# Designed miniproteins, single chains, continued (4), part 43

Each design is a single chain, and the fold is of that chain. pLDDT is the mean over its residues in the fold that is shown.

## One batch from the design tools (miniprotein)

Design m13463
Fold by ESMFold2-Fast:
Structure m13463 (fold): chain A 96 residues (1-96)
Amino acid sequence: SLEEVYERLKKEEPELFELALEAAREAAAHAPELFDRPLAPELREFLLTTPLGEEALAAYEAARAAHAAGRWEEAVRYFATTLVLLHKIAERLAAE
């Protein structure tokens, strides 16, 4: 579940997760349009080629749904989860 993904990342990457939560809170407060935008098709296709990317896509869609429903804490949590997963994907690509 996405909640299991959130708890896993919070445990594995606590410092990065705190930075991602701050970024997600800023996005929710000052750039709410970020929750209204679908991912670019090319990025979506790329993410679907990786297990972490599938989790990132699911977390992003959950953040958008929570934001649309006015569930701000959930939207922030899942957007932070998305940011951490995207960072980990970028790190793995840079290491190869």
Scores: mean pLDDT 82

Design m13464
Fold by ESMFold2-Fast:
Structure m13464 (fold): chain A 93 residues (1-93)
Amino acid sequence: LPPPPAPSSASSVTLNFTVTPEMLEPTTTTIKFPAEVEETKVITKTLVKKVGENVNETIPIPEGFEIVELTVTITPVDENTVKITVTVTAGKK
């Protein structure tokens, strides 16, 4: 029997970090992944967290889709609270 094919890339995005006072400054981070895709879907998740709280969130990618772009925007709401917006652009091959 021939060996089984290697498994495809992971199908989820996991965020695991603690909100720090430095995150009270507006920050946007964009990560692009090389992917050959024919269809795209945008998934957005918004969280409101206080300084010192842990973020432990998993964003599932639809079956057959892979991550094309990840954007994380952190915006201060008040002196101890941040709004975290995660936008995932997923593509289907």
Scores: mean pLDDT 74

Design m13465
Fold by ESMFold2-Fast:
Structure m13465 (fold): chain A 78 residues (1-78)
Amino acid sequence: SKGYEEAERAIERAEEAVERARREGAPMEAILGAEVSLGMALIGLGVGKVAGDPEFGARMARRGAEAAERAVETGKLP
């Protein structure tokens, strides 16, 4: 499941980006928006796995992780 592995790596990168942004004093709104996007990514991954469509879940998780990274980079909600 290459898609699943790529999704897990995307989530890890997004988690690191959020941690760095928090340490650098990013606005709370940006951090909260990123955390919501990460939460939705994890839910998407889990639902895809349970529903027997892990590739769909992986695609949704990657989109959520990317949205989280953008939120902390731009200071805007995803």
Scores: mean pLDDT 79

Design m13466
Fold by ESMFold2-Fast:
Structure m13466 (fold): chain A 79 residues (1-79)
Amino acid sequence: AATSTRTQEVEIEVEKDGKKHIVKGTLTVTQRLVDGRWETVSVEIKGKDLETGKEIEVSASGTGPEAFRKALEEVAKKL
């Protein structure tokens, strides 16, 4: 099956404990071709919390939007 990997620079706003955090880095999305449609199978985020300087690296697997949701939950845990 055909696969595609795309990487882009991102700034992600995440709220934790009533405080807004901005994680700046890269988002890598891997998709596979299923019945003529590109479906997300994994997401990787590598970045830094601009307020704390903490390095954040997370990866999540899942079908479609679930991969993104899981990755954002992991970012919030590492803040």
Scores: mean pLDDT 82

Design m13467
Fold by ESMFold2-Fast:
Structure m13467 (fold): chain A 90 residues (1-90)
Amino acid sequence: MAEELMERLEEVVEQFKETKDPEEQRKLLTEMLRLVDEALEAAESDEKKKEIALRASELFRQLGEESKDDILSALAYMASAVYRIEAKNL
């Protein structure tokens, strides 16, 4: 269910914050994007998709703000912006 995917996303976010290995952070960021896409596909209504997209946008915004790596920060902010735009169009 979409909620289980979003709970898993929050777990991966915490793993990302705890790791200091850039290669591991990159893998975790890829996993986060996959989980959001799967949650959006699993959502049964446009209202639920909008909720998921807004939650994902906020999580990636926080990762961008907290990341000390400029490339990972930029990628997280881009993901945040994309999901915010998707939510606005729903």
Scores: mean pLDDT 81

Design m13468
Fold by ESMFold2-Fast:
Structure m13468 (fold): chain A 102 residues (1-102)
Amino acid sequence: LEEARRQAAAEYARKVGDIVAETLRKQGKDDLAEKVRETAEKYAEVLLDPNASPEEVIKAEEDFYKAVDEALKSLSPEDAQEVRKKIEEARRETRQALADAV
């Protein structure tokens, strides 16, 4: 159960990273897209590492959400809202997948 929750959280982080990075790349913001993808992957890796300290998890989470926030602020309000909607859909899918696995 704990392993399934960590796996679901890691998959969600990667999905969010991909959604945000794809939108940024379509707008020519490749450097910001790369940063979002790298922080998402690092957060996922830390979540899946049973030896990761709580401090490492918190730092990776903060770095990831800071990168996502910077990305959303770089978009128009309309584009940012569309990205937020896709993130919410990914969250529901991850929650459903976890429920189905339990």
Scores: mean pLDDT 82

Design m13469
Fold by ESMFold2-Fast:
Structure m13469 (fold): chain A 66 residues (1-66)
Amino acid sequence: LKEETAEAIGALVEEPMSYLVRGVALAIERSEEEWEVILQAVETLKATLSKKPSLAEVEKKAEELK
């Protein structure tokens, strides 16, 4: 979740998932609290995806608005 990590991902592009795993591993090595922050971010993402329409739901709305 560091800004420099996001910038490095932009430079690499090839392994976004591996880069995230490395970032998580480094965060865990420093503090368990950082892992807790990551888990909260995942929960927030789930809540956001549940609240916002999925691609299929967006297509339904588009069809309804025709």
Scores: mean pLDDT 52

Design m13470
Fold by ESMFold2-Fast:
Structure m13470 (fold): chain A 80 residues (1-80)
Amino acid sequence: SEDEIIKLAIEKLREILENLDSMSKEELKKKLEELLKELKELGAPEFILDNLEYLIENLDKMSKEELKEKIEELIKLLEK
């Protein structure tokens, strides 16, 4: 169901957020790409996929603090 897909996305994003300071940008990109692939295979809503693709594409341009803020914003959007 869509609710289960959203819950999975939130749980995975929270895990990334909790470990973000200890991860390299390469590791973070890999984790986000793995999540994007999984969510695409599950048929997640386009707005979730678009937000993840934006983070992946802009990851190298953003500080760790900016990435943390964007991930937190996405989690809040998913929780409504």
Scores: mean pLDDT 85

Design m13471
Fold by ESMFold2-Fast:
Structure m13471 (fold): chain A 79 residues (1-79)
Amino acid sequence: MLIESFVMTVTPEKIERAKALLKELEAMGFKVTKLGTLPIGEFYGVRGEAKTQEQLEEATALMRELERIGLGATHVTEL
């Protein structure tokens, strides 16, 4: 299953936490892309295919944590 998320962070603490979560997603084989740096923070996209149900659940949990610490709505979307 293909899934994607977009996240924006505004504080140095939230940016560092988001980077840690993004590295975990990248380690699982998801593509993490820095989409830009805005005056209010950094903007990232995450997209990839979950090969197992366990990977899907783990990736979804990490993306939900990114949503919790982000400024805008992040969506876990099935593609």
Scores: mean pLDDT 67

Design m13472
Fold by ESMFold2-Fast:
Structure m13472 (fold): chain A 80 residues (1-80)
Amino acid sequence: SRIRQLVLEFLREVLRRAEESPDRTVSVEEVEELVRRFQERYPEYAEDIENTVGAIVGLYADEDGRISVEQIREAIEFLE
């Protein structure tokens, strides 16, 4: 599925951002900004990308609204 491949591409970008962070996490707000930028690149799939990423974030984000490198890798494995 093209949607699956685009979401995987997106999650790999999120993973890179988290790995570059000193605490190896990314906030939901940072993920939402990355979603917005990615939707600008693929406007035809904007709704599908938002809905799929939103579901993954809802599953993997902690109570502080943060996602670790480990959780992002798990999300990638779930889609592969």
Scores: mean pLDDT 82

Design m13473
Fold by ESMFold2-Fast:
Structure m13473 (fold): chain A 67 residues (1-67)
Amino acid sequence: MAAVEEAYRELRRLLEEGREVRAEQDREKQQALSPVFAARVRELIERYGEEATREAAARLEAELAAE
């Protein structure tokens, strides 16, 4: 459970950072975030494993769908 919880916290933080940049409406920052987000997701897979990262992503996706 710890790996899923940590991956979930990291993914949620990444989403909040993305929402912050979107609120600023800075298109240069938004373009720069795309490769950073991809690199962060790869880091999570390497650190917590593919299964834990996928489970965390599914949890976050379900929460977003409920909004």
Scores: mean pLDDT 70

Design m13474
Fold by ESMFold2-Fast:
Structure m13474 (fold): chain A 99 residues (1-99)
Amino acid sequence: GKEELLEEARKELEEAVKEVEEADPSLKPLAEKVREFALELIERLVEEGRFEEAKRLGKEVAERLKEIAEIAKTDPKKALLLLIGLTLRLIGEILDLEL
């Protein structure tokens, strides 16, 4: 159901943010912003009845954060740029849904 989808997304995203923090604590604030924007977009998709897209987005963002966490272990500058790019993408998607 709706609540189960949202709870699963929150859990997966929180776990992914923790992996980013463990790899590079300086990236935590930006990873938390990615989580916040992803959850806002997921909630909007759920409100529109777009459950498959909401579930897919949650998984894709969590997987991307985990990939960025792994990159941060060897290339923290690249990880930062990827987090910025992901944040901007999510903001763009939210704005597209508001228009």
Scores: mean pLDDT 87

Design m13475
Fold by ESMFold2-Fast:
Structure m13475 (fold): chain A 94 residues (1-94)
Amino acid sequence: GERLRRLLRELAEAADGLVAAARAGDVKGVIGNSLRIIGVLIELEKLLPEEDYEELEKLANELITAALNGDLEAAEAAKERLREFLRRLLEKYG
């Protein structure tokens, strides 16, 4: 539905912003985008089956952890895994 598509898009935008902030050494941007991801996940938990939500939360946490550690290679790889999973969720439920 429309709400799910909007939340998945917002999550993708926050993930892109997180990696961009990490590349720039923008600690406040890393924190802000991490909090945005967490806020979207809280809303998505109510809309997704448990199995799909748990995988999404795992991928998002991998991305946040890599960005907070300044591991740019791991952050880019985690972002691509998250984006691919978001694409599959849109095909399945969108």
Scores: mean pLDDT 90

Design m13476
Fold by ESMFold2-Fast:
Structure m13476 (fold): chain A 70 residues (1-70)
Amino acid sequence: LTPLEEAEANYALYLMKAVIAEKSGDLETAIKYYEKAIEWARRAEALGHPDAPQVIADLEKKLKELKEKL
C-alpha cells in the first residue's frame, strides 16, 4: 500500500468500527473510533487527498453531536 492508500484503509476501518459502536449504543467507544478515523483523515489531507478537509469537518461535527448525548 502507498501511504495514502494506507491512510484511506485505516480511515475506513475506524469509521466502520465507530458506526458499529454508535448503533449498539456504546457512545464512548464510538467517539474513540471517530477520533481515530479523523486522525487517519488528517494524514490523508497531509498527503493531498482533496476530499479530506470536508470529511474531517463532517466527522468533527459528528463528534460534537455525540459528546452532547453523553
Scores: mean pLDDT 87

Design m13477
Fold by ESMFold2-Fast:
Structure m13477 (fold): chain A 64 residues (1-64)
Amino acid sequence: MEELRKLAEKIGARPLVVAHVESLVTERGRPVFSEEELKELQSRIDEALAQNDAVFTADAAAKA
C-alpha cells in the first residue's frame, strides 16, 4: 500500500514517466493489485495529472 502511494507521488512529479509506468502496469498486469488499491492509485494519479497538466500547459503557453 505504501508502495502504491510512493509510486503515485513519483508519477505526479514526472508526467512523462506517468504514462509509461501506468501503461506497463495496466497492459502487462504483472504486479498483483486489488481493485481497491488500483482505485486509490487511479484517483491519486488523476489529481496529480490534473495539477501537473495545468502547470506545464501554462509553461508551454508562456514559451509560445
Scores: mean pLDDT 52

Design m13478
Fold by ESMFold2-Fast:
Structure m13478 (fold): chain A 69 residues (1-69)
Amino acid sequence: MSPEELIEKARKLYEEGKPVGEVMNLAFEAAKKAGISDAEILRLFFEYQAGVISLKELLDRLEKLVKEK
């Protein structure tokens, strides 16, 4: 499954109200497969865990990074 397909699946799970853990697992798998840096992935994760960004905002940012290649 491509990084773009994984992020689309994560967004679908989010829209369906599935558990945050399932959404996050697919989103991070997409980021890793797309070659997004570990530093950027960790920064987004910590911002989400600290409540600085929402899960929707995390997905929007990851989708943009994945599509930029």
Scores: mean pLDDT 80

Design m13479
Fold by ESMFold2-Fast:
Structure m13479 (fold): chain A 97 residues (1-97)
Amino acid sequence: ELKGNLDGFSEEEVKKLKEIEKFIRDNPDATLEELIQKAEEIFGRKLSPLDLLPVLALAYKYGKITVEEIAEFLKVDKVTAEFMLRYIYKELEKILK
């Protein structure tokens, strides 16, 4: 469970997100399923669809998934997925530089 707003990411959460981003860069052929498995391994628990939103945003940044695939994964419409992705991506840019 992500606590607070996205600006409230702990140093440990930022470290884990950077490790996930490194996995994406080092494994360009990795599937979305492999990425989710790696994220759950790094966090040490099963992740809800909302917990996976930052991971999905990183995958989108690296061209691994589409907005349509995110929408299907989250069980929302495309417009909702675009809003969620835009919001989370903007927050990730603040912490991953």
Scores: mean pLDDT 75

Design m13480
Fold by ESMFold2-Fast:
Structure m13480 (fold): chain A 112 residues (1-112)
Amino acid sequence: SLEEKVEELREQLKSPDPEVRTRAAEELARLAAQGHVELVLPLLKEALKHPDPRTRAAAARGLAYIALQGHVELVLPYLLEATKHPDPRVRNIALNALTMNSEEVTKLEIKR
């Protein structure tokens, strides 16, 4: 089931093996791209804090893909946080996602 898959990916993010962690983050990005944003968002937020830059980049790509699917309102706080991340790759991915959604981002900021 999807719920079982999400819990499996949560466990894989805690693996001492960087390959397992990276694959888990990429799979979460794929599930987000498939429309399962509410289940994936908390796990992507955790992956952005990961010590492996590949895992962090995969998490940032997941957030960008969620925005591309028309759910920028769900990821806006995380994308804004990611623009301040110490990893320039994470910052660049987040900035690109915000730029591609600039009109919608502006509307959401006015509502707050």
Scores: mean pLDDT 78

Design m13481
Fold by ESMFold2-Fast:
Order: sequence, then structure tokens, then C-alpha cells
Structure m13481 (fold): chain A 76 residues (1-76)
Amino acid sequence: MGKELAKKSKEILAKMKEEAKEAEENKDSKEIARLIGRALREIGDLLEEELQRFRKIEKEKGIPVEELLREAAKEA
């Protein structure tokens, strides 16, 4: 469900923010960019996983992926 995706995404962002704090204090722009890039990739992987789940529901229940995405957005 979208709530689980939101929770995992928040955890990834919280970890990035804590690690980025040290890099910001050291003025290490390259490290900050690396941490942001890693967080974006991890969130992207979660989005692909959720999309595959919705595609499975569409095949089994006949509910369009677009409708499932709208319901997930209401819960986020």
C-alpha cells in the first residue's frame, strides 16, 4: 500500500539527512550530491516495486493501474 511506500521513503530521506549533516558541516558538496543520488535511486527502486504490485492486482482483479494509483495517492 502507498502508506508503506511513504514510510520507507521517509526512512531513506531521514538517513540521507543525518549523513548529509556531517557533509554540510565539512562543506563537502560532492559527498552531499552522492548521498542525494543514493537516496533517489533507493526511492526509485521502491516505486518500481510498488508499480509491479499494482500491475499484479490489475491482472488478477481487473482494476486499472491508474485507479489503484489514485487510491494510493489518497492514502499518502
Scores: mean pLDDT 74

Design m13482
Fold by ESMFold2-Fast:
Structure m13482 (fold): chain A 91 residues (1-91)
Amino acid sequence: MHKDLTVVLYDLTSQQIRDLADAVADAILRHSKPSDSITVHILVYDSNKNLIGQGIATGSNSQSASQATKDVLRLLSNSPPGTTVNVSRDD
């Protein structure tokens, strides 16, 4: 079954976003069925409510969605303001 998730991160440090990458990826894997296709929309805001990063992680199954989400969050944590990251995985 297809699932859509939205993750909104507000006023987090790069370190906190990296720590959350593993936690969100693990949560996707733990709470979805192996055959679930998942799209995760990620929005990152600074303390002044400016959108500083956004991304879409898409997986054809739970494992690929988990890995794509981890990749997007890690890339956004290390990217300059205004970055857009999209990752799609079929593995």
Scores: mean pLDDT 83

Design m13483
Fold by ESMFold2-Fast:
Structure m13483 (fold): chain A 110 residues (1-110)
Amino acid sequence: GEELKQLIEERLPELEKIPFLKGKIQRFKETGDEADLYYLAAVVYLLTGDLRFLEAYEKLPEEEREAVKILVDYHTGKLSFEEALEKADKLKDPVLRAYVTYNLVVLNDQ
């Protein structure tokens, strides 16, 4: 909704510091795409536990929630690089598996 969009727009400066979000943020700024909005909100929920973002997180498909959680848990140091790669390899969707693995490598190189 409009309220969720405003809450995410307020947090964009902090989210822009996260390398794997750069493409999603750029597309959101250019198009206001709802899928990018929900993805960014899911990341905020996972980083903060703020319940205002919970519904957006729950609206993501189950395996996409698992994928974004791996990236956030690696970014925050809850998973080692090896642990994150092992979890990514267990994802059933080959497109999500490739996406997560690519972004884990990008994060590791930062």
Scores: mean pLDDT 85

Design m13484
Fold by ESMFold2-Fast:
Structure m13484 (fold): chain A 71 residues (1-71)
Amino acid sequence: SLLEKYYEMGKKMVEEFGEEKAKALMEEMKAEEEKVLAENEYSEEEIKLREELWEALEKGFNDKLAELKAK
């Protein structure tokens, strides 16, 4: 599913760039998403989907970060 793809993307960001760089990228992506939402007119359904995709990305990021810290 698209949610699973975003979850895996979050994990890969931490794997590929490490904690510090991945955090910076997540902050940049969040700022861009907030800008996109502010500059565009979206339906409630579209906003909900975008929120769910972002939550999946954050979960993947946090899960991978926790795995690396436990090692």
Scores: mean pLDDT 81

Design m13485
Fold by ESMFold2-Fast:
Structure m13485 (fold): chain A 89 residues (1-89)
Amino acid sequence: SALKEELEKEKERERKVEIQIIAAEIEGRFAEAELLRIEAELEKLRKKEEKGEDIDKKEIEELEKRKREAERRLAEERAREAAREAALA
């Protein structure tokens, strides 16, 4: 059934995201792991909205704010890695 296929696809996407988060944490990429968690929570809320469930718009606004902060931290983390790589060259 279409409903079972949709649920299986959702579970597979969630599993892949969880694997990416765990891999990032193991490698010390905490800013990346945090961003992935925030994006997963936002996707969950957007799916609830698409299904006609009532969602707190303030909760989405707060998560979008946290996403912007996490993206900034990730950019700083990547810049530090690039600087270290350049220093070793």
Scores: mean pLDDT 81

Design m13486
Fold by ESMFold2-Fast:
Structure m13486 (fold): chain A 70 residues (1-70)
Amino acid sequence: MEELKKKADEFEKKAQEYRNKATSYRQLADALREAGHERAARVADGLAKSFEKNAQIYEEEAKKLREEAE
């Protein structure tokens, strides 16, 4: 059970890292769009969406691992 808890903690940390990256790229996209760099803004938005999706996957897996550990 301790191994599952460690894995859940690891996935939660990865999810938070992806959340932080997504936020940074969202902010970058907004700044680029305001500066008139629409194509670059769309690329940054795409990256943010990918990071948000990865964060959600790790959050779901962490939840499952915690439920299995209990």
Scores: mean pLDDT 84

Design m13487
Fold by ESMFold2-Fast:
Structure m13487 (fold): chain A 105 residues (1-105)
Amino acid sequence: DIIEDIIKVYELLKKGEFEKARELFQKTFRKLSVMSPKDFREQLEKLSEEEKVKAVAGLLAAMRLFAGTPWEVFEKTPLYFLLNYVVGPELLEKAKKEADEILKK
């Protein structure tokens, strides 16, 4: 499950296991890149608020850390608009703060 793998990336980043997080993120992102926006939305909508924050925080931190994608570029992508639509601005803001804390390590 793509979302479970993204949450696992979040857990690995929180533990400081950056190489394992990178390997899992690369594998997971290849699958995500071919997934329809509808399928990704449906998988996210099934999560609890806590799981949504973990999944989004893991994805945001991994995109910044491993893909080197500036926030201004990422925020203009269809994926970012989808995240904002599904989780809403309050949970997205919480996920951004969680991602920033991960990136300070």
Scores: mean pLDDT 78

Design m13488
Fold by ESMFold2-Fast:
Structure m13488 (fold): chain A 72 residues (1-72)
Amino acid sequence: ASAEGVAAAREALRLMLEYEKEYSELAKKGIVPEETEELRELQERFRRLADLANANMSEADRAALEAEVAAL
């Protein structure tokens, strides 16, 4: 297994969950979240980590992580 790919995928998932929580909290306050520079930076980091994970993961590791994401 590619340790780097798995680590990158977990970090990407963590960043995506942080993004969703921040977005949800802003929405609860009645603020329509426009894509701020900070949110765009989080999306860019997610994309980089997702690309790194894609390059460094086996098919089995990818399938396992896709199943975990689908279960969330």
Scores: mean pLDDT 66

Design m13489
Fold by ESMFold2-Fast:
Structure m13489 (fold): chain A 61 residues (1-61)
Amino acid sequence: SQTQQALQALTQLAKQRLPEATAEVFDGKPVAVVEPRDGEEARRWLPLLRELEQQAYQQVQ
């Protein structure tokens, strides 16, 4: 399925660009998830997580 292909792409992108992130499926969509140490890390990583998700979807579309 497209969801599984996007999940695999997101997993590879996360491993390469933000290894602290894991790829999970929520509401049929692959999403990148992290456990930041504090609010500063969360604020810094959030835009990167969304960028990785967009790139993963573009690879399978």
Scores: mean pLDDT 79

Design m13490
Fold by ESMFold2-Fast:
Structure m13490 (fold): chain A 57 residues (1-57)
Amino acid sequence: MEIEARLARGAGLLADPSLSTRQVAEAVGLSLGTFRRRFKEAFGVSPARLRAMIAAS
């Protein structure tokens, strides 16, 4: 699967507060480090930052 498709799926999964960032990374077949780095490159924010923004809304 393309990395971009995996990251897009991961972004959707991050909206679920019952899933840790590690579990989201595992669900899309990436290491936590790779998921965090590639996610920030693609979306301009870290997974943890996006989750914080969602929680503040």
Scores: mean pLDDT 80

Design m13491
Fold by ESMFold2-Fast:
Structure m13491 (fold): chain A 67 residues (1-67)
Amino acid sequence: RPSAEDAGVAAALGASAGGASADAANKGQRMVYEAGPSDAETAAKAVAEGGASEKAAKTAQRYVELA
């Protein structure tokens, strides 16, 4: 199982790869940490709520699934 820290990092990397700004990626990472151990869907929701685009959120979900 990925830790909340590993899931957060994966979400941030995926968000950045999907075109999110560093600020949005950082916000998504923070929300994943605060949500606790996250599945891929929770990571996508956190990134989207952090201000990232839908495409960036879907990319973050893929990265968490591969972690």
Scores: mean pLDDT 70

Design m13492
Fold by ESMFold2-Fast:
Structure m13492 (fold): chain A 98 residues (1-98)
Amino acid sequence: PAIPPEVLELMTEAGVYEIAGAVYLVLAKKSESKEEKIEYLKKALEYYKKARELLERALELAEADPSTPPEVVEEIRRNLEATEEKIKELEKEIKELE
């Protein structure tokens, strides 16, 4: 069975935001000042939160469509869990730096 088009679009969009988040994490690691690092970590957090919202919507649509392959639903769930864990780690790091 094919992935429903709306689910695929949401997964792709989430992936783009995850890449943006990862770019800001690299910038944060290379930052020379604590203030600059915090700003880049906050940008990374913003993008990962956008990815989470899109993945939550993708999961809802995937679960609502009985034709969605179980492996696709599982992939979305794993990505959502990983994204939520990353958000929690980033929020903790920002709080510890402030």
Scores: mean pLDDT 89

Design m13493
Fold by ESMFold2-Fast:
Structure m13493 (fold): chain A 87 residues (1-87)
Amino acid sequence: MEEERKKALKEYADKAIAALEAHPDVTPEQLEKIREYLEKAVESKDLDEIRKYMGEAARIAGEASPEAAKVLTDYFYEALDKIAEIE
């Protein structure tokens, strides 16, 4: 289950990064910070740690725009739903 969870998280993290990269409101510096936290979430073994890092990524996205934060948060909840279905 850990392997399947990591794959699901990485898939959604990649989608979130691609969406944010397409938005002019997100700077390259902010995008790198978001990527760093999403990578930490993917490598986390505890759901609480995953939520923590996803929350930090969403906060940085929110500094760029509320719309960027919403995009990231929507992908985060999609990832959690996917994990619930495979466990």
Scores: mean pLDDT 78

Design m13494
Fold by ESMFold2-Fast:
Structure m13494 (fold): chain A 60 residues (1-60)
Amino acid sequence: MEGILTLDKIDITENNVTVNKGDKIKKLSETTIEITKKDGTKIIVTLDPALIDTLLSKTS
C-alpha cells in the first residue's frame, strides 16, 4: 500500500522524522514504511503496525 499525506504534518518522534503534506508513504512490511519527500529524499522507518495504519489512513 502507498499514498500521499493529505494532512499538514505528522511527527514520528522515535526516528526524529517529520512527514509533511505531499510526502509519499509506501508500506514495505507490517512494521516498515518508506517515506519519499518532495525533494526526492527517501527514509525507511520501523514503526508499530497501528501507527503505520494511522499514517496510511491520512493519505490519498
Scores: mean pLDDT 71

Design m13495
Fold by ESMFold2-Fast:
Formats: C-alpha cells, sequence, structure tokens
Structure m13495 (fold): chain A 96 residues (1-96)
C-alpha cells in the first residue's frame, strides 16, 4: 500500500545518515502531509518523539516549505492541526 511504501521510506530515511544529510530533500512527512495521509503523519511524528529528533518536523523541502506549509497549501486541516499540536507540545515554532 502507499502507506506501507511511505513507512518503508521513513525507515530508510531514519537509518541512512546519507539520506538525512541531503539538504532541502522532501521527507516522508512532507509527502504524507501533501497527500493528507493522517496515519503516516501520526506514525512519523511518534517516531521523531521516540528518537528525540522532534526538531526534524521543521525540515524544509527544496522550495523551503515545511510539512505544515504543504498541509495548509493542500487544505488538509486535520494534518495541519496535528503538526501544530506536535510543535506546541515540544515548544517548537515554525520559522517565519
Amino acid sequence: SSADQLLAELNKYVNDPAERALPLKPTPLHVAARLGDLETVKQYLAHLEAQGEVHRVLLPDARGQTALDLALEAGHLEVAELIEAFLARHGLSVPR
């Protein structure tokens, strides 16, 4: 399924330092947010929290857009609210 494919890409991204070193590359979170895949967003955010990598939710893509920006642009308000709640819970703000 597309969700299983995104989860596999998430696991590759997390476990491969070369993937994480690529500047401005869209993460599985960016793709899931753009598609409105709420379950993949939840799984990715839970993984970031478990790994202590919560700041990675703010990673920009090649256009400088965060996953939150992509969710808002696509009109996926439930995904946007979930990401905003995650940011608030961890004391993070979107740099604007």
Scores: mean pLDDT 73

Design m13496
Fold by ESMFold2-Fast:
Structure m13496 (fold): chain A 95 residues (1-95)
Amino acid sequence: SKNVEEAIEEAEKYIEEKAKESGGKIINRSILITIDDSEKIELEVEEFVGEVDEVKEKLAKIAKEAAQKGNSVVVGIIELDEKTALGVVVIGKKK
């Protein structure tokens, strides 16, 4: 379990490290917080590779579903080449 600030920092670092490892460029990064700052949260990570538009749509759907459940979400899109991207979503669940 982590507090919200620690979880966000870990999620952002994870996305940055994934970009560095892949040699890709972060083209989008969004943070949505829906839980109280005093809560302890657990992190779940989902990753997928595909065409940029497909990755963007899938990431948006996952983020929306997580937000509807009252979970915090940090999302990143890492451009690997002109057609391919790595989507990363980190979901913070209230404990």
Scores: mean pLDDT 73

